Designed miniproteins, single chains. Designs and how they scored, part 39

Each design is a single chain, and the fold is of that chain. pLDDT is the mean over its residues in the fold that is shown.

## One batch from the design tools (miniprotein)

Design m1335
Fold by ESMFold2-Fast:
Structure m1335 (fold): chain A 73 residues (1-73)
Amino acid sequence: MEKFAQFVARKAAEALAAGQDYVEVTIDELAKETGMSKEEVEAFVDRLIARGVAERTEEEGKYRLFVNAPAAA
């Protein structure tokens, strides 16, 4: 979990510096960076999509994470 947050925070900072409000990540990239299984990463990303802070892309296994998404109420 911690490594996931650190990786996303780094990518988010780069996106903000480029004037973007989202970060594109892949399941393979997240699994490699965090040491989680691909199934665990997919389940975690599905939860983020349910919370409205991520969405699927046209490319299989690739997702957009929103930097300024609202916290769950």
Scores: mean pLDDT 72

Design m1336
Fold by ESMFold2-Fast:
Structure m1336 (fold): chain A 96 residues (1-96)
Amino acid sequence: TEELLKKAIELLEEARERVREALREAEKDPSVYEEKKPGLESILRLLEEAIKNAKSGKRLKDAINSAVGAAVGARQLGDEETAELARKAVEALEKA
């Protein structure tokens, strides 16, 4: 449904802002930034692709795959809140 798609996009955008804040915080310490940047940038890229594909309305399988990748990446970095937002977005996309 359009409401579930809208909810999925909102959840993905919230997850994206969390990752952007994590990158901004990491930038305050060069050693932390070098360590965390590749993982955070990978998650950010996957969230951006998921949002883009979800907004298209015609690439929902691609949106789901990217969101799943973002959830896995966030868990690997220990960011359970970002992972849960992406997981809930996947659930909403699958029901849309």
Scores: mean pLDDT 86

Design m1337
Fold by ESMFold2-Fast:
Structure m1337 (fold): chain A 70 residues (1-70)
Amino acid sequence: SEEELLLALAERELGVRIDPAVAARAVRIAKELLAQDPSLSAEEIAREIVRATGLSFGAALRIARAVLES
């Protein structure tokens, strides 16, 4: 799935294991935010991911960027 691919990419770049359920939630949040406001920056999306999931800003930012690039 797209969530599995984005999770694998984030884990590879960060050298850490992320819970797939948390990663899937982060991807969903990013997509929902972009559907409401496509002008949002990766940094703005990452802040919302951190608030909702508790992921580090670095992990959230990588996921946000991956969603924007897909």
Scores: mean pLDDT 78

Design m1338
Fold by ESMFold2-Fast:
Structure m1338 (fold): chain A 95 residues (1-95)
Amino acid sequence: MSQKLAQFLQKLADQLEDVLKIAPASLQPLLQRAIDLLRRGAKAAAAGDLVEAGLLLREAFNLIVDARELAKDNPEVQKRLQEILEQLKKAGTDL
């Protein structure tokens, strides 16, 4: 499970990097922080530290929620962030 969780978090970080390319400058710091947290979570999960991975996932989730609220004037960014949030929520509930 930890190796699959690591791969999942890495894929979500890659999806956020694609959102970052189309995001307004005001959202870039929040998205970059969420990307960093997901990558750190992936490393923790790969090491078998599911507690640390879960904490980092939750922190990333909260930052993406904030970014989605700030993206209300950009429907494409808001939609992509919502899709990522649904994936994270499912993973966090299963942990």
Scores: mean pLDDT 83

Design m1339
Fold by ESMFold2-Fast:
Structure m1339 (fold): chain A 58 residues (1-58)
Amino acid sequence: MKLSNEELAEIKEKLEKLGYEVTVDLSETIKEFEKDNGLPVDGKADEETVKKLKELSS
């Protein structure tokens, strides 16, 4: 999935709302989220990762 700057900011905010430590390295935080949710740990905000994040942060 290709993400805009707005989508990246939203993902960062949602991760933070779920209690993840969002650092300057967003990929690191995404990997932790992926690990916790049984997703492939690649540090990419792909479609599957974004859907899961949206569901849990809604």
Scores: mean pLDDT 75

Design m1340
Fold by ESMFold2-Fast:
Structure m1340 (fold): chain A 96 residues (1-96)
Amino acid sequence: TPEQLAKLSKQLDDLFKQTSKIASETLNYVQQFKILALLSGAHFAIKHKNIDNLKGELKGIKELAEELKDTHPELAQLLNQIAQILEEIIGLLEKM
């Protein structure tokens, strides 16, 4: 429903802010750019209800979480939380 989408989008925005802050303080510029591109791409795909693009960004976020799990476990956990919310948003968009 539109109300569920709005709630998930708010949770996603809060996680994006947390992830971006920690990434800017802990990661090299290449990894920071990769995170920023994935998060902004996901935000744009949700705004435009582009399910295919959102699935692509979700895959990238999951792959990055796996890459960071041993070196930056807090970031990996935040990215996995973002991925779970994106899966819920995709499920809602596919039913709308």
Scores: mean pLDDT 86

Design m1341
Fold by ESMFold2-Fast:
Structure m1341 (fold): chain A 74 residues (1-74)
Amino acid sequence: TPSPAQLESLRLIQRLNDLQDQAVADGDDDVVAALGRLSDEVTRLMLRHGVDSPETIAFMRQALAEAEALMAAA
């Protein structure tokens, strides 16, 4: 059974992927590029600290909030 941290990490990854798919569907190249940069930062943290580390989860929460704000502003 996955740990609570693993489940949270998986949920955050899925939400970020859903937002990226939505931005692509909307055809907003600037938003797509910005979300791509956030995704790259998330990937770097996963490789450094692990996918379910507190550092990675905290950053993914911040990245998700920033991604949602970018899409709301577009």
Scores: mean pLDDT 82

Design m1342
Fold by ESMFold2-Fast:
Structure m1342 (fold): chain A 81 residues (1-81)
Amino acid sequence: SAEERALDREFAARLAEIFDLDPSKETLEEWLSRLPEEIRREVQALFREFIERRARAKSVEELRAIHEETLARLEELARRA
């Protein structure tokens, strides 16, 4: 839906902001490869959980909650990096 696409764009933009990533200069895969191994594993685990939770979501409200929770956990992880 349009709302789901908007949430996806917002997620990508906020992820870039959290990790100070410039998507015009590097791909997501290139960025992941330059993270410390421990941080990379945590980010990858969060993305797997995020995808699985999204697939089971029954409403836009639930999707929004999943996005916000995932972003909050990514922000905490970035502070520990």
Scores: mean pLDDT 80

Design m1343
Fold by ESMFold2-Fast:
Structure m1343 (fold): chain A 87 residues (1-87)
Amino acid sequence: MKEEADRLIEEARKLLKEGVEYFNKGDLDTAAEKFKEAYDLAIKAARLAEQSGDIDRVAEATLVIIQATVGLLSLAKKGNKKAKEFL
């Protein structure tokens, strides 16, 4: 469980970086999809960490959730429909 949460957080962080890269390239739809995937993986990681009592992993997953949400809100503010649907 703890090892799975670590792996999910690592993958979610990778997706956040990809989302920012696509956002900077102007591919807003792909950026929204990457931020949504990061969000979903981070939520799963947070649940697993909570079940394990792993406060450090809960904190790490929560930071990814916040970062992905900020990414989606930024895209929604730019008028991206996918980001609005994911919020």
Scores: mean pLDDT 86

Design m1344
Fold by ESMFold2-Fast:
Structure m1344 (fold): chain A 97 residues (1-97)
Amino acid sequence: MSLEERVAKAKALIEESKSWDLVAQVAGLLLAEALVFGTPVELSLSDLARKLGVSRSAVSRAVRRLAAEGLVRIEGRRAVVDAEGARRLEAFLAEKR
């Protein structure tokens, strides 16, 4: 699959996620990152807040919700998604559609 195809899929996912709650938007952004750059995905809470245009506190709450469901690991101030986490995020987001 070409980089252009991966980027197009990631953009479509981010666009779909705009109608979702913040937890699903964070999940969508992490899955989009995995689709484009592969796993593991490591994004700081500051990077997530900046990309989504929300407070770091709001992102921290959303990431903790995802971690409680086993979809994301929290390592310091970073959200980490491995290959298994990416598959679980995809399934989680399919339920939001």
Scores: mean pLDDT 80

Design m1345
Fold by ESMFold2-Fast:
Structure m1345 (fold): chain A 71 residues (1-71)
Amino acid sequence: AAAILAAAERLAEAVRAGDFRAAGEALRTIHQLSGDEALTRRLEDLVVRAVISGDGEGAAEEILRLVREHV
């Protein structure tokens, strides 16, 4: 639980910073720790939507909410 939340915080920060390479690494860590393909796909969709919309802050908040609800 704690390790997944830490990875989600890194993902949120990467998305806020527009660092999509770091975001990809954080997603990989979350997938390895959770084993949950559905969670990973939802998080990937949020990252893609942030890139398209330019709303990194909104995506970061939704990422953290989603992971906290799942864990």
Scores: mean pLDDT 82

Design m1346
Fold by ESMFold2-Fast:
Structure m1346 (fold): chain A 110 residues (1-110)
Amino acid sequence: SEEAKKLIEELRKLLDEGNQAIVNKDYDKALKTAERIRELIDKMKKLFPELDQKLVDGTNGDLDATIEAIKEAKKDPDNLKKLILLQMLFVGLSASIQILIRQVEKLLEK
């Protein structure tokens, strides 16, 4: 319970930090933040094996797409289309993570 609450708090903080890094075009920080988000999702699944596997797999897919978009934006930082795609993908990732957090909160309040 306490460990899961700390993971949720850190995950929310990393989403804010990741958004800020993308806005500031700090792609190295954005990559580190995305990899840390992956570690927290893996830890969350280990704490709650009953979490919907399809949701976990979908969130990891959104993470993979976001990481690739960060790498592409870093290679071509003046390409506005790549920046817009990255911003859109990060919004989708954030939404998937918020759904995951909500399912964990429901398991904690049982």
Scores: mean pLDDT 88

Design m1347
Fold by ESMFold2-Fast:
Structure m1347 (fold): chain A 57 residues (1-57)
Amino acid sequence: HMLRLTDAERELLEKYAPFVKEKPLKDKRTGKEFPSVAALARYALEELGEEPDYEVL
């Protein structure tokens, strides 16, 4: 599959990039760990269009 950033994923990257660069994140709602903000943003938006609630690991 071709991985293109959606507008929503790009917004989240721009919003959080200066603070959480490449740090693993945990989605507080699902308990799933993600290697980056982009991965978390994609998952959260694809599920229900919801903004992610996360914590840095």
Scores: mean pLDDT 58

Design m1348
Fold by ESMFold2-Fast:
Structure m1348 (fold): chain A 60 residues (1-60)
Amino acid sequence: KREELQKAAIRSVAARLNQVAAEVEGEITGDLETAQRESEHWRNEQAELDKKIAELEKEL
C-alpha cells in the first residue's frame, strides 16, 4: 500500500521525464507531430497516475 504509493509517485516522475525527452527530441529532429503525440501520451499517463496516487492517499 505504502510501497504502491511510492511506485506510483516514481512512475509519475518517470512519465514527466519521458514527456520532456519527447519534446526535446521533437525540437532537435523537427518532427513536432510525433513529439506532440508522445507528449500527450505521457501527459495522459501522468493524469492516470495522479488519480491513482490520490486514491492510495485516501488509505492513510
Scores: mean pLDDT 79

Design m1349
Fold by ESMFold2-Fast:
Structure m1349 (fold): chain A 94 residues (1-94)
Amino acid sequence: HMKPKVYVIASRNNSQAKSHLDYLIKKLEEKGAEVVEVDPSSGLTPDDVPEGVLVVVLDTVMGSTRASLLSGKGELLYGSLSLDEVVEKVEELM
C-alpha cells in the first residue's frame, strides 16, 4: 500500500496563507497522505493533475480560507470547504 498522493495548490504569499497551508499539510500527512505542494505561479492547474489523484485548492478572501476538493483533470468534487472538512473528505476518498 503506497501513500496516496494529494496535490495542494496554494500561495504562501502572506503569514495567514502560510499558516493555513502548513496546518492543512500537517493534517493531511497525519491521515497518511503524501502531499505535493504547488504554488499557483508554477502554471500547474487541476487539469494538469492525473485522473484519480486528489487536488485541494486553497483560496483566501479577507483572511478567511476556503478549500475546494477536485479530482485530477479538474472535476470539482466539493467546493467551499473549511480546512478540517477538506481533510475529512480527502481521508474518506483515500
Scores: mean pLDDT 78

Design m1350
Fold by ESMFold2-Fast:
Structure m1350 (fold): chain A 76 residues (1-76)
Amino acid sequence: SSRTVQSILDNLKRVIPSITDELVEKMKKALKSAEETVETLQKIFNGKDLSELAKFLGVPVSKLTQVREDSDRLSR
């Protein structure tokens, strides 16, 4: 559900500032479940298929790269 997608992203937004309200809204429109959201986030964090994901979500690939870089800083 849209609410479940938003809840997951809102939790991550607190620690990954590049997860903006605009990105949350784009992901809510494209993704239908918690499972899809987690799988998409795992791909972003691992740098997999970023260009394809960016096209699917309707965001610039640089936006997903920034999310990955911010998440990488948290694990250092």
Scores: mean pLDDT 81

Design m1351
Fold by ESMFold2-Fast:
Structure m1351 (fold): chain A 83 residues (1-83)
Amino acid sequence: SSLEESRKIARELGRELEEKFVKNTIKEVNELYEKHKKEKKELSELEKSLLRIYLSQLRAAEKVEPTEEIKEAIEKIDELLKS
């Protein structure tokens, strides 16, 4: 039926969007990490808040599909927040 097909398509699109959001989150984490290490500047409170949000998102994603890229991004966030 058209309703069943629509639900299947919506689920597949949701998965693709989640994958894109995870990849974008990892990219943002890597950019903040390089900026902090290269410039040796202290992170702003806004950047720390964003990193905490990213950490929650990446930990949720890791429970669904653990990858080395997600693990490395989480480790980078933990290092940045400890500094």
Scores: mean pLDDT 80

Design m1352
Fold by ESMFold2-Fast:
Structure m1352 (fold): chain A 79 residues (1-79)
Amino acid sequence: GIAELLERAETGSAEDALEAVIELADRLGDLEGRVTRAIGEKLRAIGIYLDGIFNGDLEAAKRELVKLARELAREIESL
């Protein structure tokens, strides 16, 4: 469920947080009937992760990805 995805994002690595955002983006896109929404949120998440890799700050990337995961989870709950 959503709670398990958020727990994985919060307790895992930056890559775990990225994977959680991707899964939440797909769920939100499916619920809204918008593939473009899912794609947009995935690209945002990938950008955050790559920025963390290239700047050597995966902890900052993880914090931003966890924040995004929480935002997407709230949007799903609102539908």
Scores: mean pLDDT 85

Design m1353
Fold by ESMFold2-Fast:
Structure m1353 (fold): chain A 88 residues (1-88)
Amino acid sequence: MKKRIEQTKEEILEIAKEINLESLVRSIITQLEKWAEKHGWSDEQRLLLYEALLEAMREIKKNPELSDLEIHEILSQKLQEAIERIRQ
């Protein structure tokens, strides 16, 4: 599990570098880790968050015309959906 999380995280950061969002994405990852620790989430639940972030990053990469606000909305929506799935 930990290896899959690290691989997903690396893919996310690679996309973030390509679209010049590395600083934002690193901040999001830090917040997700703090959130996971606070709630005692498992590695499987953490992977769901990283997979949601990866999906958001792929969507953003496909749409280079997106505004900063639209980028934040996509990231927030995908992460919130993943959090709701973890919590039921």
Scores: mean pLDDT 83

Design m1354
Fold by ESMFold2-Fast:
Structure m1354 (fold): chain A 76 residues (1-76)
Amino acid sequence: SREEQELEILIRALKEWAKTQDPETKKKVEQLIEAVKKRDFDEAAKIMKELVKDPEMKEKLRELQKRVAEEVEAAR
């Protein structure tokens, strides 16, 4: 389905982004990816709230969100 394709794009983007992060952030992003794969959006939201407490991390996530949205639109 379209929703499955969008989730696949998101998971791939998160995996690639995690490779560029420090070890502590990478572990949190890996936990976020696992929550998304399980469709445990409550756990995903909890992890996201912890990540966005850091202003620098919040900006990086905003850039990632924009990139994912552009890739999803390109795949339509």
Scores: mean pLDDT 78

Design m1355
Fold by ESMFold2-Fast:
Structure m1355 (fold): chain A 62 residues (1-62)
Amino acid sequence: SARLEAIKRAVRERFGVPISEATVEQLEEVARAMGISITDLALLLLQEKVVSDEKVAELLLR
C-alpha cells in the first residue's frame, strides 16, 4: 500500500533502519509525525506482515 511505503521511507529517513528492525518507540514516533494513530499503524503492520506479531502487540499495549 502507498501508506506502508510512506511509513517504510519515513523509518529509513529518520532512523536509518528498515521497518522490520525499527523499535516500537521509533514506529510510534513515525506514526505521530505522520498523523497516523498507533492503532491504525499496528493494524496495517499486522495485515502486511512486515514486523513480528510480538512487536504489533507491544504497539497496541503501549
Scores: mean pLDDT 82

Design m1356
Fold by ESMFold2-Fast:
Structure m1356 (fold): chain A 70 residues (1-70)
Amino acid sequence: KLEEAKKLVEEARKLLEEGIRTGSEELLIKAMATAMEAVMIDFDSEVAKEALEIAHRALEELRKLREEKE
């Protein structure tokens, strides 16, 4: 359970960083979804707190990209 959530958080971070770097809405959406999956697996842990932070950051970056594109 915890090991699976940690792997998802690591994957979500990678997707978030790549999405920000490339300006990819698809990668940012995937980062958010992956982070939320980690929260659903182990919502009581420190890992869930990190996953929520990644999801919030991905959502913020996605909003910025969409505002620029309208």
Scores: mean pLDDT 77

Design m1357
Fold by ESMFold2-Fast:
Structure m1357 (fold): chain A 69 residues (1-69)
Amino acid sequence: GIKSDPNKWTSEQVTELEKVKEILEKYPEAKALVFLKDRSVVVVESVEELEKYVDEKNFASALVTYPKE
C-alpha cells in the first residue's frame, strides 16, 4: 500500500518532504513533482509533462500530488 512508500526513503529524501509542502503552497495546481538526479525538484502541472521528464537522463523519481482513485 501507499503507507509503505516512506520506508523506501532515505534520511536525505525525508528532508525533501518539507520542500514538497512548501512547493504545494506556492503551486496548488501542481499535478506531480519531478526529482532529478541533481537533487533538483521540478513542478509539473500535467501528466503529459511528467511522462516527458521520465525519458530524460537526469530523471530520478516523481511524486504524484493528485489522488489516484
Scores: mean pLDDT 61

Design m1358
Fold by ESMFold2-Fast:
Structure m1358 (fold): chain A 94 residues (1-94)
Amino acid sequence: SKSEELLKKLLEESDYALQTLLNKLSSSKELDEELAKKALELAELTEDTELQLLVIEYLNEKFGESEKFKELLREYLKKTEDEEIKEKIKELLK
């Protein structure tokens, strides 16, 4: 239910490209690492911190138990310059 609420909010705030990736991710039971990485990269290109946080929260709610997702977050933490995003990722990796 929480992942469905996050997805609805994300789809309202996302452009067509990001919406397409999010819909593909939402239909999958297992993490598609390439699609998740592309969604994070598209969100980063918007320079919208709130949108980036929502994408991270949605992916964590749906795939947060996956070691592959945790590794993806660790790599994203190394690349991001946004302090709020760094704090959120550090929180989720604990």
Scores: mean pLDDT 83

Design m1359
Fold by ESMFold2-Fast:
Structure m1359 (fold): chain A 56 residues (1-56)
Amino acid sequence: SRRRQQLIHRDYRTVHPDATDEQIASVTEDDWLQRLSALLQQAVDNAIKKNKERLS
């Protein structure tokens, strides 16, 4: 969706304020979603490991 792409561009700009408009426009939905998925997975994995450390 076009609106979804605009939200991704806005989000990318927030994370990378130094990025140029050209660079932001080149960011694909697939690439950004993959990166967000990795960040979320990392956060969840870290929370699980931290909880497991409590048992040790």
Scores: mean pLDDT 70

Design m1360
Fold by ESMFold2-Fast:
Structure m1360 (fold): chain A 68 residues (1-68)
Amino acid sequence: MSDDEIAEEITEEAIKKLEEAGIKLSEKQRQSLYEMVMSLLRDEKLSKEQARLLVESLVDIFIKDAKE
């Protein structure tokens, strides 16, 4: 699986979790999330599992921040 495919999968799961929490992302926010995941995989050289866990943590922080 390519980094692009992994990043798309993680990004889509993050967006779904945000939408289930009642948070609607703009197109720009979706793109920024994808680019962040790509950076985690390519620049930080995280595994798929590490990137996924980190993104899930960031999604939880974003949900909390958006409500405050």
Scores: mean pLDDT 79

Design m1361
Fold by ESMFold2-Fast:
Structure m1361 (fold): chain A 70 residues (1-70)
Amino acid sequence: GMSRKQAAGLTAASLVGIGEALQAALDGKSPEEAARIGGKAGREMAKKLGVSDEGAKLAEEAGRNMGLGM
């Protein structure tokens, strides 16, 4: 299974992506723009935290899906 360090990094990165997507939506961005902003933020944070490529993709998808759901 995923290590505690990888799980913590993925969780933190996903929350960053989700938060940025929500902020973009509150700023009046379209769902597509919010998804792009949140996805990018989640992926970039995952990379900074040393999360695997698979985990970084999951963090990107978390931010993207939040934006699209607005």
Scores: mean pLDDT 85

Design m1362
Fold by ESMFold2-Fast:
Structure m1362 (fold): chain A 68 residues (1-68)
Amino acid sequence: MSEEEKLAEETLKYIEEAIEKAKEAGDEQRVSELELLKRIVEQELKKGTLTKEGVENAKKYVDELLKE
């Protein structure tokens, strides 16, 4: 497994955990944004065009959405 694939899988797990937390909080807007981010990361991983920078940016976006 490449470094990019490993980072992508870790990022997808992080996004999934964030989605579950947002669902528990009843925050439908945050759930929708996180699900969209998850789809983008999955698509880039399938294309083989996912970069380390892209993965790091995805994690930052999750952190911004969970800013509590």
Scores: mean pLDDT 77

Design m1363
Fold by ESMFold2-Fast:
Order: sequence, then C-alpha cells, then structure tokens
Structure m1363 (fold): chain A 89 residues (1-89)
Amino acid sequence: SLKEAGELYLKAGEYLEQGDTEKAAELTEKGVRLYLLSRSKDDLDREIADSLSRMTREVMLKLKDASKEQLKEASEELRKRGEELLKKA
C-alpha cells in the first residue's frame, strides 16, 4: 500500500543518515515495489515494478562510497517522498 511504501521510505532515510546504505537500499527497494504495485492492477505491471525496484536498489547501493553530505541529502529526499506517499494514503 501507499502507506507502507511511505513508512519504508522514511525508515530507509533514517538508515541512510546513519550510513547503513545496504539496509537503506533494501528498504527503498521494498518501498518502490509497494508503491508501483499500489498503482497497478495487471500482472505485466508487477513484472515492471519488480524490475524498477531492483534498479532503484542498485542505485542506492552506489551511495556506500558517498560523502556524509551526499548521504544526508539522499536521506532528506527519501523523507520527503515518504511523507508525500503517507499524505496520499
């Protein structure tokens, strides 16, 4: 659901701020997948949701080499997106 996706984004942001990029990537993947599935009613959309959520995880894992400033900025973006999803739920 949108609410669960939003909660996962907020939690991912918290882990990212702590420097736990692997946990943040895992939670972001789950959140993206739930968000996309909440928009879809077709089996084809589920396959696309899985592919896009995996790609998002790969992008997030690259943040392991990021500066503290970059991690904080990425955390803030996850927080904003999470809050937006919670408001829409």
Scores: mean pLDDT 79

Design m1364
Fold by ESMFold2-Fast:
Structure m1364 (fold): chain A 112 residues (1-112)
Amino acid sequence: REEELRRAEEERERILKELKDYEKSMQLIEENRRAVEELEPLIRQLAQEAIEAVRNNDLATLEQIRERILEEIRKTPEPAAALRLIGLDFLVDLALKGADPEVVIRELERIL
C-alpha cells in the first residue's frame, strides 16, 4: 500500500512538471507570435519605404531605413520577430551593395 501510494505521488509530480514545462513553452510561443503580430505594421511600412527608395536609387534613404531596422532589432528580444527584421535588413543591405534593384524589390514585395 505504501509503495503504491509512493508511485502514484511520483507519477503525479512527473505529470505536473511536464505540464509546467509545456505551459512555459506555450507562453514563449505565444509571446513570439504576439511580438511578430505587433511588429507586422512596422515591417510592412519599412518594406514599402525600402521599395520606393530602391526604385529611386535613393541610397541615403536606404541607409536611414537600415539604421531604423537595426535599432528595432536591438529593441526586439523575441527571436521570431527579430528574424523578420534581420531578413528585411539583409535585403536593404543587398540594395546598398548594388544588387539588382528588380530582384530586391521582388523579395521586398514578398514581405508585404
Scores: mean pLDDT 85

Design m1365
Fold by ESMFold2-Fast:
Structure m1365 (fold): chain A 79 residues (1-79)
Amino acid sequence: DEEAVELFRKVAELIKKYGALSPELIEEIRKLAEEALKTGNEAAQEAARYILLTLELQKAIEEGAPQEEIQKLVDELEE
């Protein structure tokens, strides 16, 4: 839980620093989540997966991906 909370806090700090959602901000958030996946802490890994899936879902919606792909990402986020 503490590791997961710290990950979300770091993401919020990056958003504040960049002032807007940009490709650079998205890349930094992705790197933070990928590092959290490597820690071996299950709660941090779950939070990181949630963040990565959220970014992937946003991109899929923006690109007009098929409903099946969008539904798969939503299902992963809700479980």
Scores: mean pLDDT 73

Design m1366
Fold by ESMFold2-Fast:
Structure m1366 (fold): chain A 109 residues (1-109)
Amino acid sequence: DRETLRRMVEGMVAQIVRERGREPATDSELALLVLEELLRAAIRDDEVAERIIAELRSWVAAQATPPSVDQLLEEVKRILEREGRSDLIPLVEAVVAELRAMVAARRAA
């Protein structure tokens, strides 16, 4: 349900802004934080979720330039495939697509 997905993404963004006291500076920073919240919510094993998040953060830190949202998405998909969690790829893709739509709508307003 696209409406349920939109509400979920809006809720994650609102929580991130509330916890940090400001909006993330870049679309990539926002996407990384939303993906972290999604992985924590979707993966029942907290140790597995935090390991995947730590690997994603380490990959981001190792990049010569800040990665794009597309590059973040492709890396998360690669990590999930290696961890045997390909079942989460459609959800991750849907959340990132909705996040992009929301960011585009906010810029147009």
Scores: mean pLDDT 82

Design m1367
Fold by ESMFold2-Fast:
Structure m1367 (fold): chain A 98 residues (1-98)
Amino acid sequence: STLDQIVETLKQMTEELKRLVEEGASRETLLQTLSQAFQKILTLINNDKSLSDAQKQQLQGLVTQAMSEMVERLAAGDVDGFVETVRDLAAQIRELMS
């Protein structure tokens, strides 16, 4: 399902970002990884024919807001806050798609 693909994308993004942080990757590399994952999620939402236009707009808003929050937490070195934002986003997406 679209929900399963979004959750898997968020999981893979989080695992990759943790690895990159441990390897001392640049801020640019971290932001590129985050942006690529979010583009995949937005594409999955836009291509889901079972979602109404209103649901797509709400989901896009949540995803965009969460991305901004994640960027700020990565900038602050707040890995725990980053993971919390990922979990909150996943929960909100599950609620809107159920």
Scores: mean pLDDT 85

Design m1368
Fold by ESMFold2-Fast:
Structure m1368 (fold): chain A 80 residues (1-80)
Amino acid sequence: TRAELAELIAELTRMLSKHDPEFAARVSAVLETLGKQDPELALETVKEMIAIYRELQDDPELAKQRIVQLLAEAVQKVDE
């Protein structure tokens, strides 16, 4: 649902902002845009990003790189 997507984006943003608030803001903005175009893809993407961050808590730089890659792939799927 839209509410679930908004809650998960907020959770991811809170997690990412601990080490890079500017990056967190950019990721949040892209996910919100993605959610307007394809809410199911956005929901799946944010869930996977949260899982990546949780798995890589000891390596936030690697988590950030994997999140960027996943986000780029999701955007490419929606960008016609």
Scores: mean pLDDT 81

Design m1369
Fold by ESMFold2-Fast:
Structure m1369 (fold): chain A 92 residues (1-92)
Amino acid sequence: KVELLEKAEEALKKKKYDEAVKLVEEAVGKSLGNLVKTFLEKGEEESALDVIKAARDSIERGLDENSIVQRVTAAVLRSIGDKIDEELAKKK
């Protein structure tokens, strides 16, 4: 799982988005893969990378599936919040 997520990070850095999504799906499941895909479709490469890093860190720590989902969810919510704040600041 960790090796798949490391390969996903490398694919993302090389702009191989379809490959990165596939690797995330293989490592941590379709739901998190779809989340990464959604961020990449919106041009949010940093948010997608944060999801991958949070999942990899959780697996490396030996956390259970529920803890992995919770940590990834927290990282996503923070990323979305930061982006909303940035977009609002640019419009005003």
Scores: mean pLDDT 73

